Designed miniproteins, single chains, continued (4). Designs and how they scored, part 27

Each design is a single chain, and the fold is of that chain. pLDDT is the mean over its residues in the fold that is shown.

## One batch from the design tools (miniprotein)

Design m12913
Fold by ESMFold2-Fast:
Structure m12913 (fold): chain A 109 residues (1-109)
Amino acid sequence: RREALVEEARRLLEEALRLGEELARRAVEEGDERDRRIVEAMAEPAAELAKLSEEEIRALARRYAEEDLERLVRELREALERFRREPSVEAARELGEAALKLALAVEAV
């Protein structure tokens, strides 16, 4: 069961990464200002994490690893579905945050 959840988590994270790459490519190719803002919003949680020390990042990863992995997987799935239905800067930020939490939880294992 845990192994199946970790595999699903990695699959969803890969899906989120591919979506981010597609949006970034489109923003560059089409010069769309909205797509650019969406890409920036998706990257914001990771950029904020980069300001933390390695010690703070490890503490955060341990904290998320102790959380319900099923909940984190569900949150990312719901964020992906929400973004696909109604792409917005806010939905992109929520997607980036959900992906970051799940990535930290999986990496700590």
Scores: mean pLDDT 81

Design m12914
Fold by ESMFold2-Fast:
Structure m12914 (fold): chain A 70 residues (1-70)
Amino acid sequence: SAEEKAREERLLVLAGMAIMGLRKIDKEKAEELEEMLRQTLEDPSTRDEVTRKFEEVVEELQKEALEKEK
């Protein structure tokens, strides 16, 4: 459905931001997130929980970037 497609698009955008951001800081953590993304694409029942995890990572990366600019 269109709603399911929108949820998957949101997951992919957040995953891309989190993984790309972490690759510059913590390669091992980025690899963990890549594995989580791979697993949730195989098991969509985990999508909402994994999406929340990526949201948390993106928020933390944005917060750290702002603090460094002060």
Scores: mean pLDDT 81

Design m12915
Fold by ESMFold2-Fast:
Structure m12915 (fold): chain A 68 residues (1-68)
Amino acid sequence: MKPLTREEGIALVVKAVKELMDSGEFSFTEIAKAAERIAKAVYEAMDEGLSVEEAQKRIDEVIEEMKK
């Protein structure tokens, strides 16, 4: 599978943050912390040459951890 591009990585971060905002469950500070963790996870996935699917799994793990 093709390695994650910068453009795809940005799209994944934006999509995840928008879903968190649209849920209405989180404060602005919680979303800001999540955005930082998600951006870092996607950046590391890009640096490792991982696919969009692997990056999405890392995002899902961050979101799951936030809900606890």
Scores: mean pLDDT 80

Design m12916
Fold by ESMFold2-Fast:
Structure m12916 (fold): chain A 70 residues (1-70)
Amino acid sequence: DEKKKLVEEFKKLLKEYVELLEELTGDKEFLEEQWEPAIEEIEKMEPEELKKAIEELKKALESGKENIRL
């Protein structure tokens, strides 16, 4: 069940990131189309790799929030 918890964590972060990108780009449809393939790919990842992806997504989200406030 470790992998399911990591996938759910990633989904939560990715959803927040997509919302942030929607505010920055206004390109909601494009981002939503890429969402489903991205989720499918992370479901194939090993837990360790997923945890790294989660950390990278957190970094991207922090960076994106700073960029929107520039």
Scores: mean pLDDT 70

Design m12917
Fold by ESMFold2-Fast:
Structure m12917 (fold): chain A 73 residues (1-73)
Amino acid sequence: GVTPSAEQASQAELWAALGLSYARENQKDLAVKAFEQALKLDPHSESVKKALEIALKEKPELAAELQPLLDRL
């Protein structure tokens, strides 16, 4: 695949951090949208993967929405 630019990788990390923040606040729809944006910018990001793993560990009730995103990595 295509390697993301440094800017795209940095933006993906920001979107992943926002997704984790939204997940912690139980803002399910916003969390999914933020992680989807992160994956569009960097589809194989270790930072996005770790953020999704943390979100799933802290918010297992969001597994139905977040696990498919982690499975894409």
Scores: mean pLDDT 81

Design m12918
Fold by ESMFold2-Fast:
Structure m12918 (fold): chain A 78 residues (1-78)
Amino acid sequence: SAGTEKGIEAAEEAEKRAVELLEKAETLEQAVGAVLIAIGGQFDALLLAPGDEEAEKKGEEGVKRAHELFKEKAEELG
């Protein structure tokens, strides 16, 4: 459905942006901001495709990826 496609697209775009921002983050505040973008993508996926397992899973994957990179960046900065 159009909702599912938009939800997946929103999650994928948010994940890509979060990863780019996490890679270049020089402060913990910037790293937190990047993770929030991934969380926003997960939220958009849920709003655009409510109850859709594929869109939900894509949002979860994006947040998980951002969280893993955040842990690495936090260790580098802290």
Scores: mean pLDDT 85

Design m12919
Fold by ESMFold2-Fast:
Structure m12919 (fold): chain A 74 residues (1-74)
Amino acid sequence: SHEELDAFITAGLARVVELVRQGRYDEARAAAREMAATIAERFGLSEEERDRLLAGLLTLLDQVAAGEAARKAA
C-alpha cells in the first residue's frame, strides 16, 4: 500500500541521515542501496529504474553529508 511505502521511505531516510551524522558513510550508502532494492522489488522496477532511484538517494545522502561537514567546519 502507499501508506506502507511512505512509512518505509520515512524510516529508511531517517536511518540514512542518522548514519551520515555518525560519519558511517559506507553503512549509509548500503542502507540507500537496500532501500532502492526493496522499492524496486515492491513496484516491479527494472534494474535501470532501480539504479536511477539509487542515484537520487545517493545525491540526497551527499547533500546531507556536505551539510554536516560544513557545520563541523564552522
Scores: mean pLDDT 81

Design m12920
Fold by ESMFold2-Fast:
Structure m12920 (fold): chain A 64 residues (1-64)
Amino acid sequence: AADHVAAGRQALAEGNLPEARKHYLEALVQDPNNAEALRGLGEVYRAEGDTANADGLFKRADEL
């Protein structure tokens, strides 16, 4: 989980949205309640212009 979160964060910083999404989703497959992975996936959706899904992911992370 931690390795996938770190890889997702790096990919997001590089603007590689497909790779960031893949890594955050793999982290969530291992731990569905990983708050950092949920926030990271929210940042990916926000960067893609999907603010509604991003807000939902951030809210879910904050409820953990």
Scores: mean pLDDT 82

Design m12921
Fold by ESMFold2-Fast:
Structure m12921 (fold): chain A 77 residues (1-77)
Amino acid sequence: MSEKEKKLLLEQAEGVMEMFAWTLLLEHKKKGMSLEEALERFDKATDSILSSLPEELHPEARKVAEELKKRLEKEMA
């Protein structure tokens, strides 16, 4: 896979993961979901996304997921 193709796929995966993170923040606000529950649900969602990506993109997608998890920790703490 070319570097340009990798960039496009990672940008798409990032957008999907950002949508899930936003949804979890809303659940925290509406239903009092704990940070621990939000992180568990985010991990499950990111595992599903990674399973749909080529194996060689998994490390880069995981970095995006880690950055979003840090954002969730910051905004829910």
Scores: mean pLDDT 80

Design m12922
Fold by ESMFold2-Fast:
Structure m12922 (fold): chain A 74 residues (1-74)
Amino acid sequence: KLEELVKEAEEKLKNKDGQGLLKVAEEFEELVEKEGDPENDPKALEYGIKIGEYQAEMRKKLYEEKGLANYPKA
C-alpha cells in the first residue's frame, strides 16, 4: 500500500498535479502513523524520503511557473 502511494506521487509529479501530490503525501503520513513507528519498517522511511523528493521537485516547478527563481531550503 505504501509502495502504491509512492507510485501515485511519482505520477502526480509527472502530470504536474501539485494538489494531488500534496494529498498523496498526506495519505502516506496518515498510513505511516497508523502502522506505527517508521523505524520499525525501513521501507516506510525510504518511501517517505522519495515522496519528499517529489514534493521538493513540485515546489520548484510551481515557483518557476510563478516567475520565482528562489524557494526556501528544505
Scores: mean pLDDT 71

Design m12923
Fold by ESMFold2-Fast:
Structure m12923 (fold): chain A 64 residues (1-64)
Amino acid sequence: ANGGARAASHEAAVAAARGDAETAAKGYQNGVDLDPSAEGAKKGAEAAARGDAETAARYGRQAS
């Protein structure tokens, strides 16, 4: 569902902003699973997987 993907990306962005890359990666991955075409969620998941929490947070904010 569209709302579910946005909520997952938003929660992931909040986790990334806290420096919690592991939680951010899981949240963005869930967002991609719900909406694979969501560019922000895909980019956020990739950044979080690399441990780049700052970049992950930026893409999550764009997706909101």
Scores: mean pLDDT 69

Design m12924
Fold by ESMFold2-Fast:
Structure m12924 (fold): chain A 108 residues (1-108)
Amino acid sequence: EELDRQVLEKLARDYLRTGKIAFKKGDYDRAIKNYEKAIEYARLADPDSPLVAEAYLNLGKVYEKKGDFETAKKYYEQALEIAERTLGPDHPLAQEARKKLEEVKKKL
């Protein structure tokens, strides 16, 4: 009694898009909830899904905007680890996560 993998991947992508729209509008709490759901469904579809890396990167951006640099750092570290492992160190997501991690470390 589990959702089909393709349905779970679609749900993850839909939540990720909704989270990005909320973030752009400054609705950080809505962005966080949608990114958390994106991670949940992406992990159910594939524990190593690149969508998890993108969602963690976006969670890091939300917490950075909220001034929570410690939480932002943790999410950027998770995004970098997953992006490097699943997409490779030269992938744009890995490069952005690495840059954001170094930027947030300077604020701690």
Scores: mean pLDDT 88

Design m12925
Fold by ESMFold2-Fast:
Structure m12925 (fold): chain A 85 residues (1-85)
Amino acid sequence: PSKEELEEEVELSLLQMELAIAKLAAERALAAGDEEAVRETLEELERLIERLEEFIEKTKSEKLKKEAEELKEEAERLREELLAA
């Protein structure tokens, strides 16, 4: 792979890690009834969704684009769960 392709794979892996952290933060905030922590997690998810949208638009890899779209859908579902709580 080119350096550009490797850099995109690393970037997507970091976004995936950030989503995993947000999921754990959301679960803990909801279990604790911590409205401030829920709000902070919602703000982080909105930023993550924006970054995933930018990644989807810039990537030339159809594989990475599909993976990023799947991560975006997961982030959007988590956001909706927090808003419904």
Scores: mean pLDDT 86

Design m12926
Fold by ESMFold2-Fast:
Order: structure tokens, then sequence, then C-alpha cells
Structure m12926 (fold): chain A 109 residues (1-109)
């Protein structure tokens, strides 16, 4: 997998989450679209776990526009990107699990 490119994709989605969190009415559909796009690119890189995490982020964004939750998702994606760049496999797996569980909880209500 091209770790630098995967990290960049995750950071771009995180930036969209932070941008939406700063809006009076968050454009969560734009966030969801960017996350779905990022998921497809991560699959092309062979990062299936990251792709699935971004699809859960897209579902969460469509069901929740709370700025605090959008910022939390963004912070987790940035931490995952950093773990990828640093080659910290244990931290990467831990953060992916945390993000996926949190995003799934948001997507349900």
Amino acid sequence: MKREKAAEILREVADKLYEAARQEKPNTEEVARKAEEGARELEKLGFDEGAEALREVARAARNNSDPVYLETLGALLRRIADALRNGDEERLRQLLRTLTEFARALARG
C-alpha cells in the first residue's frame, strides 16, 4: 500500500469534516461524498479497512450534523493518517476500530 497517499486521502476527508463543523448548517452530504470518494481510492491502494472506515464516516455524516461529532471524526482520521505515516501498525488498528465503532454508533442515531 502507498501509505503517504492513503494518509493524504484520510487528511482530505478530515479537512472536509472540520470545514463542515465550522458551518452554521453543516454540509454533511458533501462530507459523505468526499468520504465515499476516499473509500474508493483507498480500495484501489489495497487499504480495505480504511475504505470501510470511510464508508462508516459517510453514513455517520448523513445521520448526524453535530459539530462536536464531526470534529471528533476528523480528529480520529488525522490520527489514523499519522499512524500510517509513522508505520505504527498497533496504533493504526486501534484507531481504525475506534473510528469505525464511533461512526457506526452515530449512523444509528
Scores: mean pLDDT 86

Design m12927
Fold by ESMFold2-Fast:
Structure m12927 (fold): chain A 97 residues (1-97)
Amino acid sequence: MMVRIVLLARWRGLSLEEAEQIGRELRDRLARWIEERTGKKARVSYAVTQASSGEVHIAVVVEFDASPAEAEEFVQKGLELFREAGAEEVRVLEVEL
């Protein structure tokens, strides 16, 4: 079934340009992982925003046809990749099954 998952993370001390680079790389890596693990194509997008505090927020939105187990595995992988990219805080905002 179609699922939509939103991963949101925060970075401190990251420039907007560096955040755009990280957002693109996370988008591409997550899309590839879904295709390799499930054999299904995913729609993956990202957005970068800067908070008034100077913190940078990166959100990745993923839409794909997944079982509940595939969605959960994806969330775990997404959290891992975000932390590897230096995120201080990673949240799952939305999971629809």
Scores: mean pLDDT 82

Design m12928
Fold by ESMFold2-Fast:
Structure m12928 (fold): chain A 100 residues (1-100)
Amino acid sequence: SPELEVTKKILELHYPEFLEEFLAAIDEDGRVSKEDLLKIFERYAEKHYPKYKEEIIKEVQEMLDKLADEDGKLTYKQVREVLIGFNGIEMGLKKKELEE
């Protein structure tokens, strides 16, 4: 899938820690559940931003709920939209940590 290859390249470049769990979460239809994606973001937030974990989880959950279909699944394009949104959150948090 061309969409999968684009998403893999984005993960390899920007979020390499997500790649293995993301690939394991892909279902037979080439989609990923919002629950599996949320767990990936939760683990990343716990490791890298433990002080802001609850805020990050809330914002990611809101993005996932907005983008997921009736089955609670996301396409590779929608996963990329979540990654873009998360990068924005992460940039804001890095700014806050530098201002402490």
Scores: mean pLDDT 87

Design m12929
Fold by ESMFold2-Fast:
Structure m12929 (fold): chain A 74 residues (1-74)
Amino acid sequence: SAALEAEAERLTEEIIAALEGDAPLETLVRLLQRVLQLPREVAQRILREVSARIKDPAKLAKLKRAYILAQEAL
């Protein structure tokens, strides 16, 4: 749906902005918990787009840590 695609685009940009702005891990965990509430195919697209646009390996490591924590909280 158009609303789902708009939400996915918004979450993608928020996660990128949080990573580039060095937001706390807890902020990323909350954003990823919202991603994980979306259909799996949409969640996978968001994570692929973020991973493609973030070039800093330290930021990618932080994203991976936040993803694990977000999954454990479900």
Scores: mean pLDDT 87

Design m12930
Fold by ESMFold2-Fast:
Structure m12930 (fold): chain A 72 residues (1-72)
Amino acid sequence: MEEERRREEQRALEEAERRGREKMELVNKIISGEIKAEEVDLSFLEALRTAYEAAGLKEAAERFQRMIEERK
């Protein structure tokens, strides 16, 4: 049935979009300073730097790299 297939595909897209928005909100809070760098795990900052580098967003990646360097 096409309806069941559409529902599964729609749900997968909605979940991916929701997770993407939640991640973007968290990233925006880190960038805006609502969340202090010391409150964020280095592994998480490193993951964000790598992801943004892969996406070609060098300025954002450098910002996360600076936060990592400030914590040494």
Scores: mean pLDDT 70

Design m12931
Fold by ESMFold2-Fast:
Structure m12931 (fold): chain A 89 residues (1-89)
Amino acid sequence: SLEKSKEIREYIKNLSEKEREEVREQLKKVDEITDEAGKYLFEEHDEEKFEEKLKELKEIAETSPLPVKVYAEGKIEALLTVKKQEKEK
């Protein structure tokens, strides 16, 4: 939402350069886990491993700073939406 985007921007403005680098590293980790989840969903068709990757993303979303939390939550929502669409084919 627009409100969440504003909160993220204000949060980032108050971060030190070191904290910004830590956020970038965590965002990269979210992307890597999301890519692995996508591989299990689309290429390997391994539901158990897909659920393990979703659990990893949920743990990151629960324990991470606001920008990483919102990013991870967005990736979880996208993956669950796609999984539902694949089952409906």
Scores: mean pLDDT 82

Design m12932
Fold by ESMFold2-Fast:
Structure m12932 (fold): chain A 78 residues (1-78)
Amino acid sequence: MEVRREAEEAFRRAREAGERYVAKLTQQYAGKNQSLVDATRAQLEAAIKAGEKLFEEDPQKGLRHFRTLLETLEFALE
């Protein structure tokens, strides 16, 4: 039960960090590299979907996936 809640929270935070990262790229590349922004959105959605599938198979694997994604996004947001 606890692991499921942690995975759900990590998922939510990863999604929020992903949206912040896309917003940062949109501001940085406004009018110059829309294809990079679009590709980054697609990659983030794919990573989220992969984590959701892992969570359904094993909540521990889902939690690890979303935590790694969140750490990567938080590092990129610095």
Scores: mean pLDDT 80

Design m12933
Fold by ESMFold2-Fast:
Structure m12933 (fold): chain A 83 residues (1-83)
Amino acid sequence: MKEEEARRLAEEAIRLALIPFQTSGTSPAEALRLLDEARRLVEEAFRLVEEPSERILEARRFVDERYALYMARFGPLVKQALA
């Protein structure tokens, strides 16, 4: 039961992490919120399971990679949007 819930959270995190890269109209502030939410969902998935499956580990790597890629490309704009 908890493994299925963790898997659903991981899949949702991947969906959210893809939105900034699939939608050309996403603002830097919206993209950061989606990426932060994706990271929170991955962390929650890891809390639900004692031993993360390969899919959950892949989801964490995917979300972290997308976050790093977005920050590398749009980091200066994100900083201005936050404060």
Scores: mean pLDDT 78

Design m12934
Fold by ESMFold2-Fast:
Structure m12934 (fold): chain A 65 residues (1-65)
Amino acid sequence: SSEQERLRQRIEELVREIQDLVDEMNRELDAHADDPERAAEIEREYSARLDRLTEELVRLHRQLE
């Protein structure tokens, strides 16, 4: 259906956003490799953002059921 197609497209877009965010997190962590305290802060911040995006991804997948 057209609704399922729109949901699949939104899922694909969200997956790309997650991939971009992971890449950004890895670049930030690499830039602070010698600062474990700062690296831990960065990881916590990005993990929270990733959790929100993955929660949305789960909701979209449920709509396809």
Scores: mean pLDDT 86

Design m12935
Fold by ESMFold2-Fast:
Structure m12935 (fold): chain A 64 residues (1-64)
Amino acid sequence: MKEELEREIRLAFLRMALALAEITGDTAAAVELASKVADEELAARLRAAADSLERLREVVDEAV
């Protein structure tokens, strides 16, 4: 009962953590590509998005 619910919650947070890790990696790669083509505005916007994803990841990690 309670243990089953706690396990389901933990699994949900684990799935979210894995998804956030993938999205964070993809965003970092996109920043590098934008920088290489000298699109500084796009690179700055992608860096801001990466920072937001990292903050969200910290919240999820604390919940696990």
Scores: mean pLDDT 69

Design m12936
Fold by ESMFold2-Fast:
Structure m12936 (fold): chain A 81 residues (1-81)
Amino acid sequence: MLSEEEKRELIENIRELIEKLPSLDERQKAVAISAIGILLAALNLADPEDEELAELTKEVVRALINGDIEKALEYLEKIEE
């Protein structure tokens, strides 16, 4: 399981990547979204019994696929809380 410090750093890295998406070109966006997906999967794998975390990580990914950056950040805030 990730420590509270490692979890916080991971969430902060995800947030920074999501916030930068609107300023990136198409190639950079694809790389950033892939990185975000890997980091979200790492959060979920660190706490596989947390059904709320699993659902919130899915919603972040769905929002990103739909280009809804504000919605992705909203779901990520719920993960951080």
Scores: mean pLDDT 80

Design m12937
Fold by ESMFold2-Fast:
Structure m12937 (fold): chain A 60 residues (1-60)
Amino acid sequence: SWQEVLERIRSFGVRPGSTGPAVLELQRFLRELGYTDVREDGVFGPDLLKALGKLVESGL
């Protein structure tokens, strides 16, 4: 369910402006879910925030 996906995302403990391996793992996870416009740069930027918004809207 999308609640399981959201809980998994929360477990990464990252927020806008975060950097490092945890952000990179979240970016890879979102790309695996089909959000291929997310960059794997280890920076929590606008592209990652946009992908999370789309995920919430889609109910995944």
Scores: mean pLDDT 74

Design m12938
Fold by ESMFold2-Fast:
Structure m12938 (fold): chain A 67 residues (1-67)
Amino acid sequence: ASEERIREARERAVKRALEVAKKEGATELDIDRTVGEVARELAPELSPEEVAEIAREARTEALKELS
């Protein structure tokens, strides 16, 4: 995938995970579910390594919001 495509996918993944994390009563399980959904959506377009990196970043940012 192109660097532009990876960047757009990353931005979308982080935004979606953060939206879930900002909801009242959000749990780590809710974040993991959302990140898993995004990873599934990206799998046909990106390499497994690229998907894993994006998933890690989205999860990390969302968990910081939850704390």
Scores: mean pLDDT 81

Design m12939
Fold by ESMFold2-Fast:
Structure m12939 (fold): chain A 84 residues (1-84)
Amino acid sequence: MSEEERRRRSRELGREILELYVQQYLEKRGLSDKPLEEQIEILEKEIAELERKIAEGDRTVENYVELAQNELVLAHLREKLARE
């Protein structure tokens, strides 16, 4: 395998992993059946609430992890919306 082929395959696998992760995350949260725009709005609201809690002193590892997860999923959904 060439180095270029390895890089391309790694990008393909990374994208597949991210898509699978996002799908599983949305299913776990009960959001998979909602329209894409509604999924985005719900995640934006959750991110805003988590940021508010952290700013007010609820600075737990759990809140930061949930914020990071929601931000990752939101970024992917916004990319999907931009492609449609």
Scores: mean pLDDT 81

Design m12940
Fold by ESMFold2-Fast:
Structure m12940 (fold): chain A 84 residues (1-84)
Amino acid sequence: AAQAAEDDAVVGRFFRLIREGKLSPELKEFYEKKVAELNERFKKIIDENKDKPWDARFIGRLLLEMVDGFVKIAKEVLEKYEKE
């Protein structure tokens, strides 16, 4: 299975809900809170590693973890939307 295709489908459905105004105020607030938490987590990782050399492997891992974090948030929002 192509993980990228699965992630693309999840992200596509999530953005469609936003674009079509189908995301409730409660789900929008939940999403904004989760994105803020993700951003703070990554700022901390950057700050903790600012004085270390950033090799391609470290940068790649950081980017993958950021994408995975966003996909997880999108999945949680879609799951909550399905239960509404």
Scores: mean pLDDT 75

Design m12941
Fold by ESMFold2-Fast:
Structure m12941 (fold): chain A 64 residues (1-64)
Amino acid sequence: ATTVEVTITSTDKAALAAEITAALRAAGVPDDHAAIVGEIAAQEAVARGMKVGDVLTLTVRAPP
């Protein structure tokens, strides 16, 4: 399992998804998986009303 922390710098969903995706890629998550997780996490963060300066913690599990 890999834990990634992303500080929110934008409330725009597309910009946030790109930021989360880049952080996941830097942590070694495959590009396709990182893109999907990044989009879902950005949508969820926006839906929850997260603000600039909030920290989002993501845990990605390797398959067994």
Scores: mean pLDDT 78

Design m12942
Fold by ESMFold2-Fast:
Structure m12942 (fold): chain A 66 residues (1-66)
Amino acid sequence: SAAENRAAAERAERAGVRGAVLGGRDTGLQSAADELIRAGVSREAAEAAAKSERALHDQLTALANA
């Protein structure tokens, strides 16, 4: 549902912030990407998000609007 997709996007964003605080930028991107995979985002899209803040933002926006 739209509410579940929005909640999943918010969980991924929070995981990214937590990961960044604990382990730096790359850890933050990977933590967010792991939550995107749990939400049903493709492995390829999640791997792109783990390497690029822009790709992560695009995936979070797409998931929140799904």
Scores: mean pLDDT 86

Design m12943
Fold by ESMFold2-Fast:
Structure m12943 (fold): chain A 117 residues (1-117)
Amino acid sequence: TNAGRGAAGGGAGGGGLPVTAPAVARGIETEESPLGTTVLAWALDADGALHIEITGLSGALPTPEAAAALVRRVLERHPEVRTVLISTSAGMQAVRAAIERVAAEAGVALAVDPASA
């Protein structure tokens, strides 16, 4: 399990979301689909809030199926998550609906970022 210098070089994809509470974990997940690559950037804070940002690679739109698979993967790894926080934009309503289903399946609350409302 020697990943070279992976602790500083790539364990969380070098990025992650800015969060106001101390981050316990963060990462970047990707899922390829026939419609393009969906990217999930995530950060879990000390209060159990999972902050997520979903984008498409190279100007592609994120797909609801890929977004749901990525969020489910993070929630399965982190059963301590209590709330998922997501920003919504035009064209992301189907993505949000897919994430609402995944959160409900996991017994987790979903909150939309009020700055996007």
Scores: mean pLDDT 71

Design m12944
Fold by ESMFold2-Fast:
Structure m12944 (fold): chain A 65 residues (1-65)
Amino acid sequence: GEHARRAGLGGIKAAESGGGAAGAGTAYWQADVAGEPRAAEHGRKGFEGGTPEAGREGGLQAMKA
């Protein structure tokens, strides 16, 4: 459903921004959340200008693109 579509949107958006920074920020945030719920807030705060919300759903593709 919407998850699949948003994942694609995130990938495209992140790729347009350069992919590397957007993808890296997204992947790191997701890894943090998987380990600790506190990491979710920390990831957002730590990357004040490096973690795009849209990119977080498709960041893995953006990193390569």
Scores: mean pLDDT 44

Design m12945
Fold by ESMFold2-Fast:
Structure m12945 (fold): chain A 93 residues (1-93)
Amino acid sequence: DILDQDTSASDELKEKAKEFNKVIDELLQSGDFSEEKRKLIIDGLNKMKELAKKENSPLLLAFIYERLARVYEKLGDTEKAEKYREEAQKILD
């Protein structure tokens, strides 16, 4: 698994992904998204997306796309959710 590669930069991005995953799961389970928290999560995921692209980390990028899809689905934005799932599938093919 690319996420298990023993490199400093890979470990940093992996830990950031784990931290965001915990926050996202907590908020998705609660179902209560403040506007501030929604913006923070989406901004953070977009920043990680760009870092994953820059570092050529396709599995991390696919993971981020799946998390963006879940967030947008929870917000009722099904078009964005489907688009991000499609992007993840393109990487995993």
Scores: mean pLDDT 72

Design m12946
Fold by ESMFold2-Fast:
Structure m12946 (fold): chain A 81 residues (1-81)
Amino acid sequence: MPLSPEEQLVLEQAQVVIDALRAAGYDDLAAAVERRLAAAKTTEEIENLVLEALMWLSEHDPALAAAVAARLRELRRRAAA
């Protein structure tokens, strides 16, 4: 079933976060985010998951948080075009 543009965007944002966590060696956290993503039933739940992960990164790895936030802004910019 085709996803709406909004659903596709939030799923892409969640995947960027998961990929960044794995690349940085936060494999257990990435797996936890993947499990929560699989259990999410709404786009709002996925958006909140992305925000929670960014808040965690801002406290524990601010450089990675900034890089992920920049990537998410670029995804939103392209989706708006």
Scores: mean pLDDT 82

Design m12947
Fold by ESMFold2-Fast:
Structure m12947 (fold): chain A 95 residues (1-95)
Amino acid sequence: MTSKEKKEKVRKLKREAIEKLKNGDYEGLKNKVEEIMRIAMEAFHQGDLEVIDEAISALDEILETAKRVGAPPDVIFFIDVHRGMALIMKGVLRL
């Protein structure tokens, strides 16, 4: 999978995650966040900062949406933890 294809897949997963959030499907949301993180981890192993940036952007938008719709605290925490992991990945590659 190319960097471009990974970014497109992250953007698709972001849209699906937001739809799950709006529908109160928190298990579906968690599955989509985990899929984004699997792509981010693959990108981290490949040194692909552009894909990691796309994943961070996606998780930021998912987190903002979760707060806006009043998702449960455990759901917000789950998203924020994964966002934090993606930020650490970026920080390590930028050292």
Scores: mean pLDDT 89

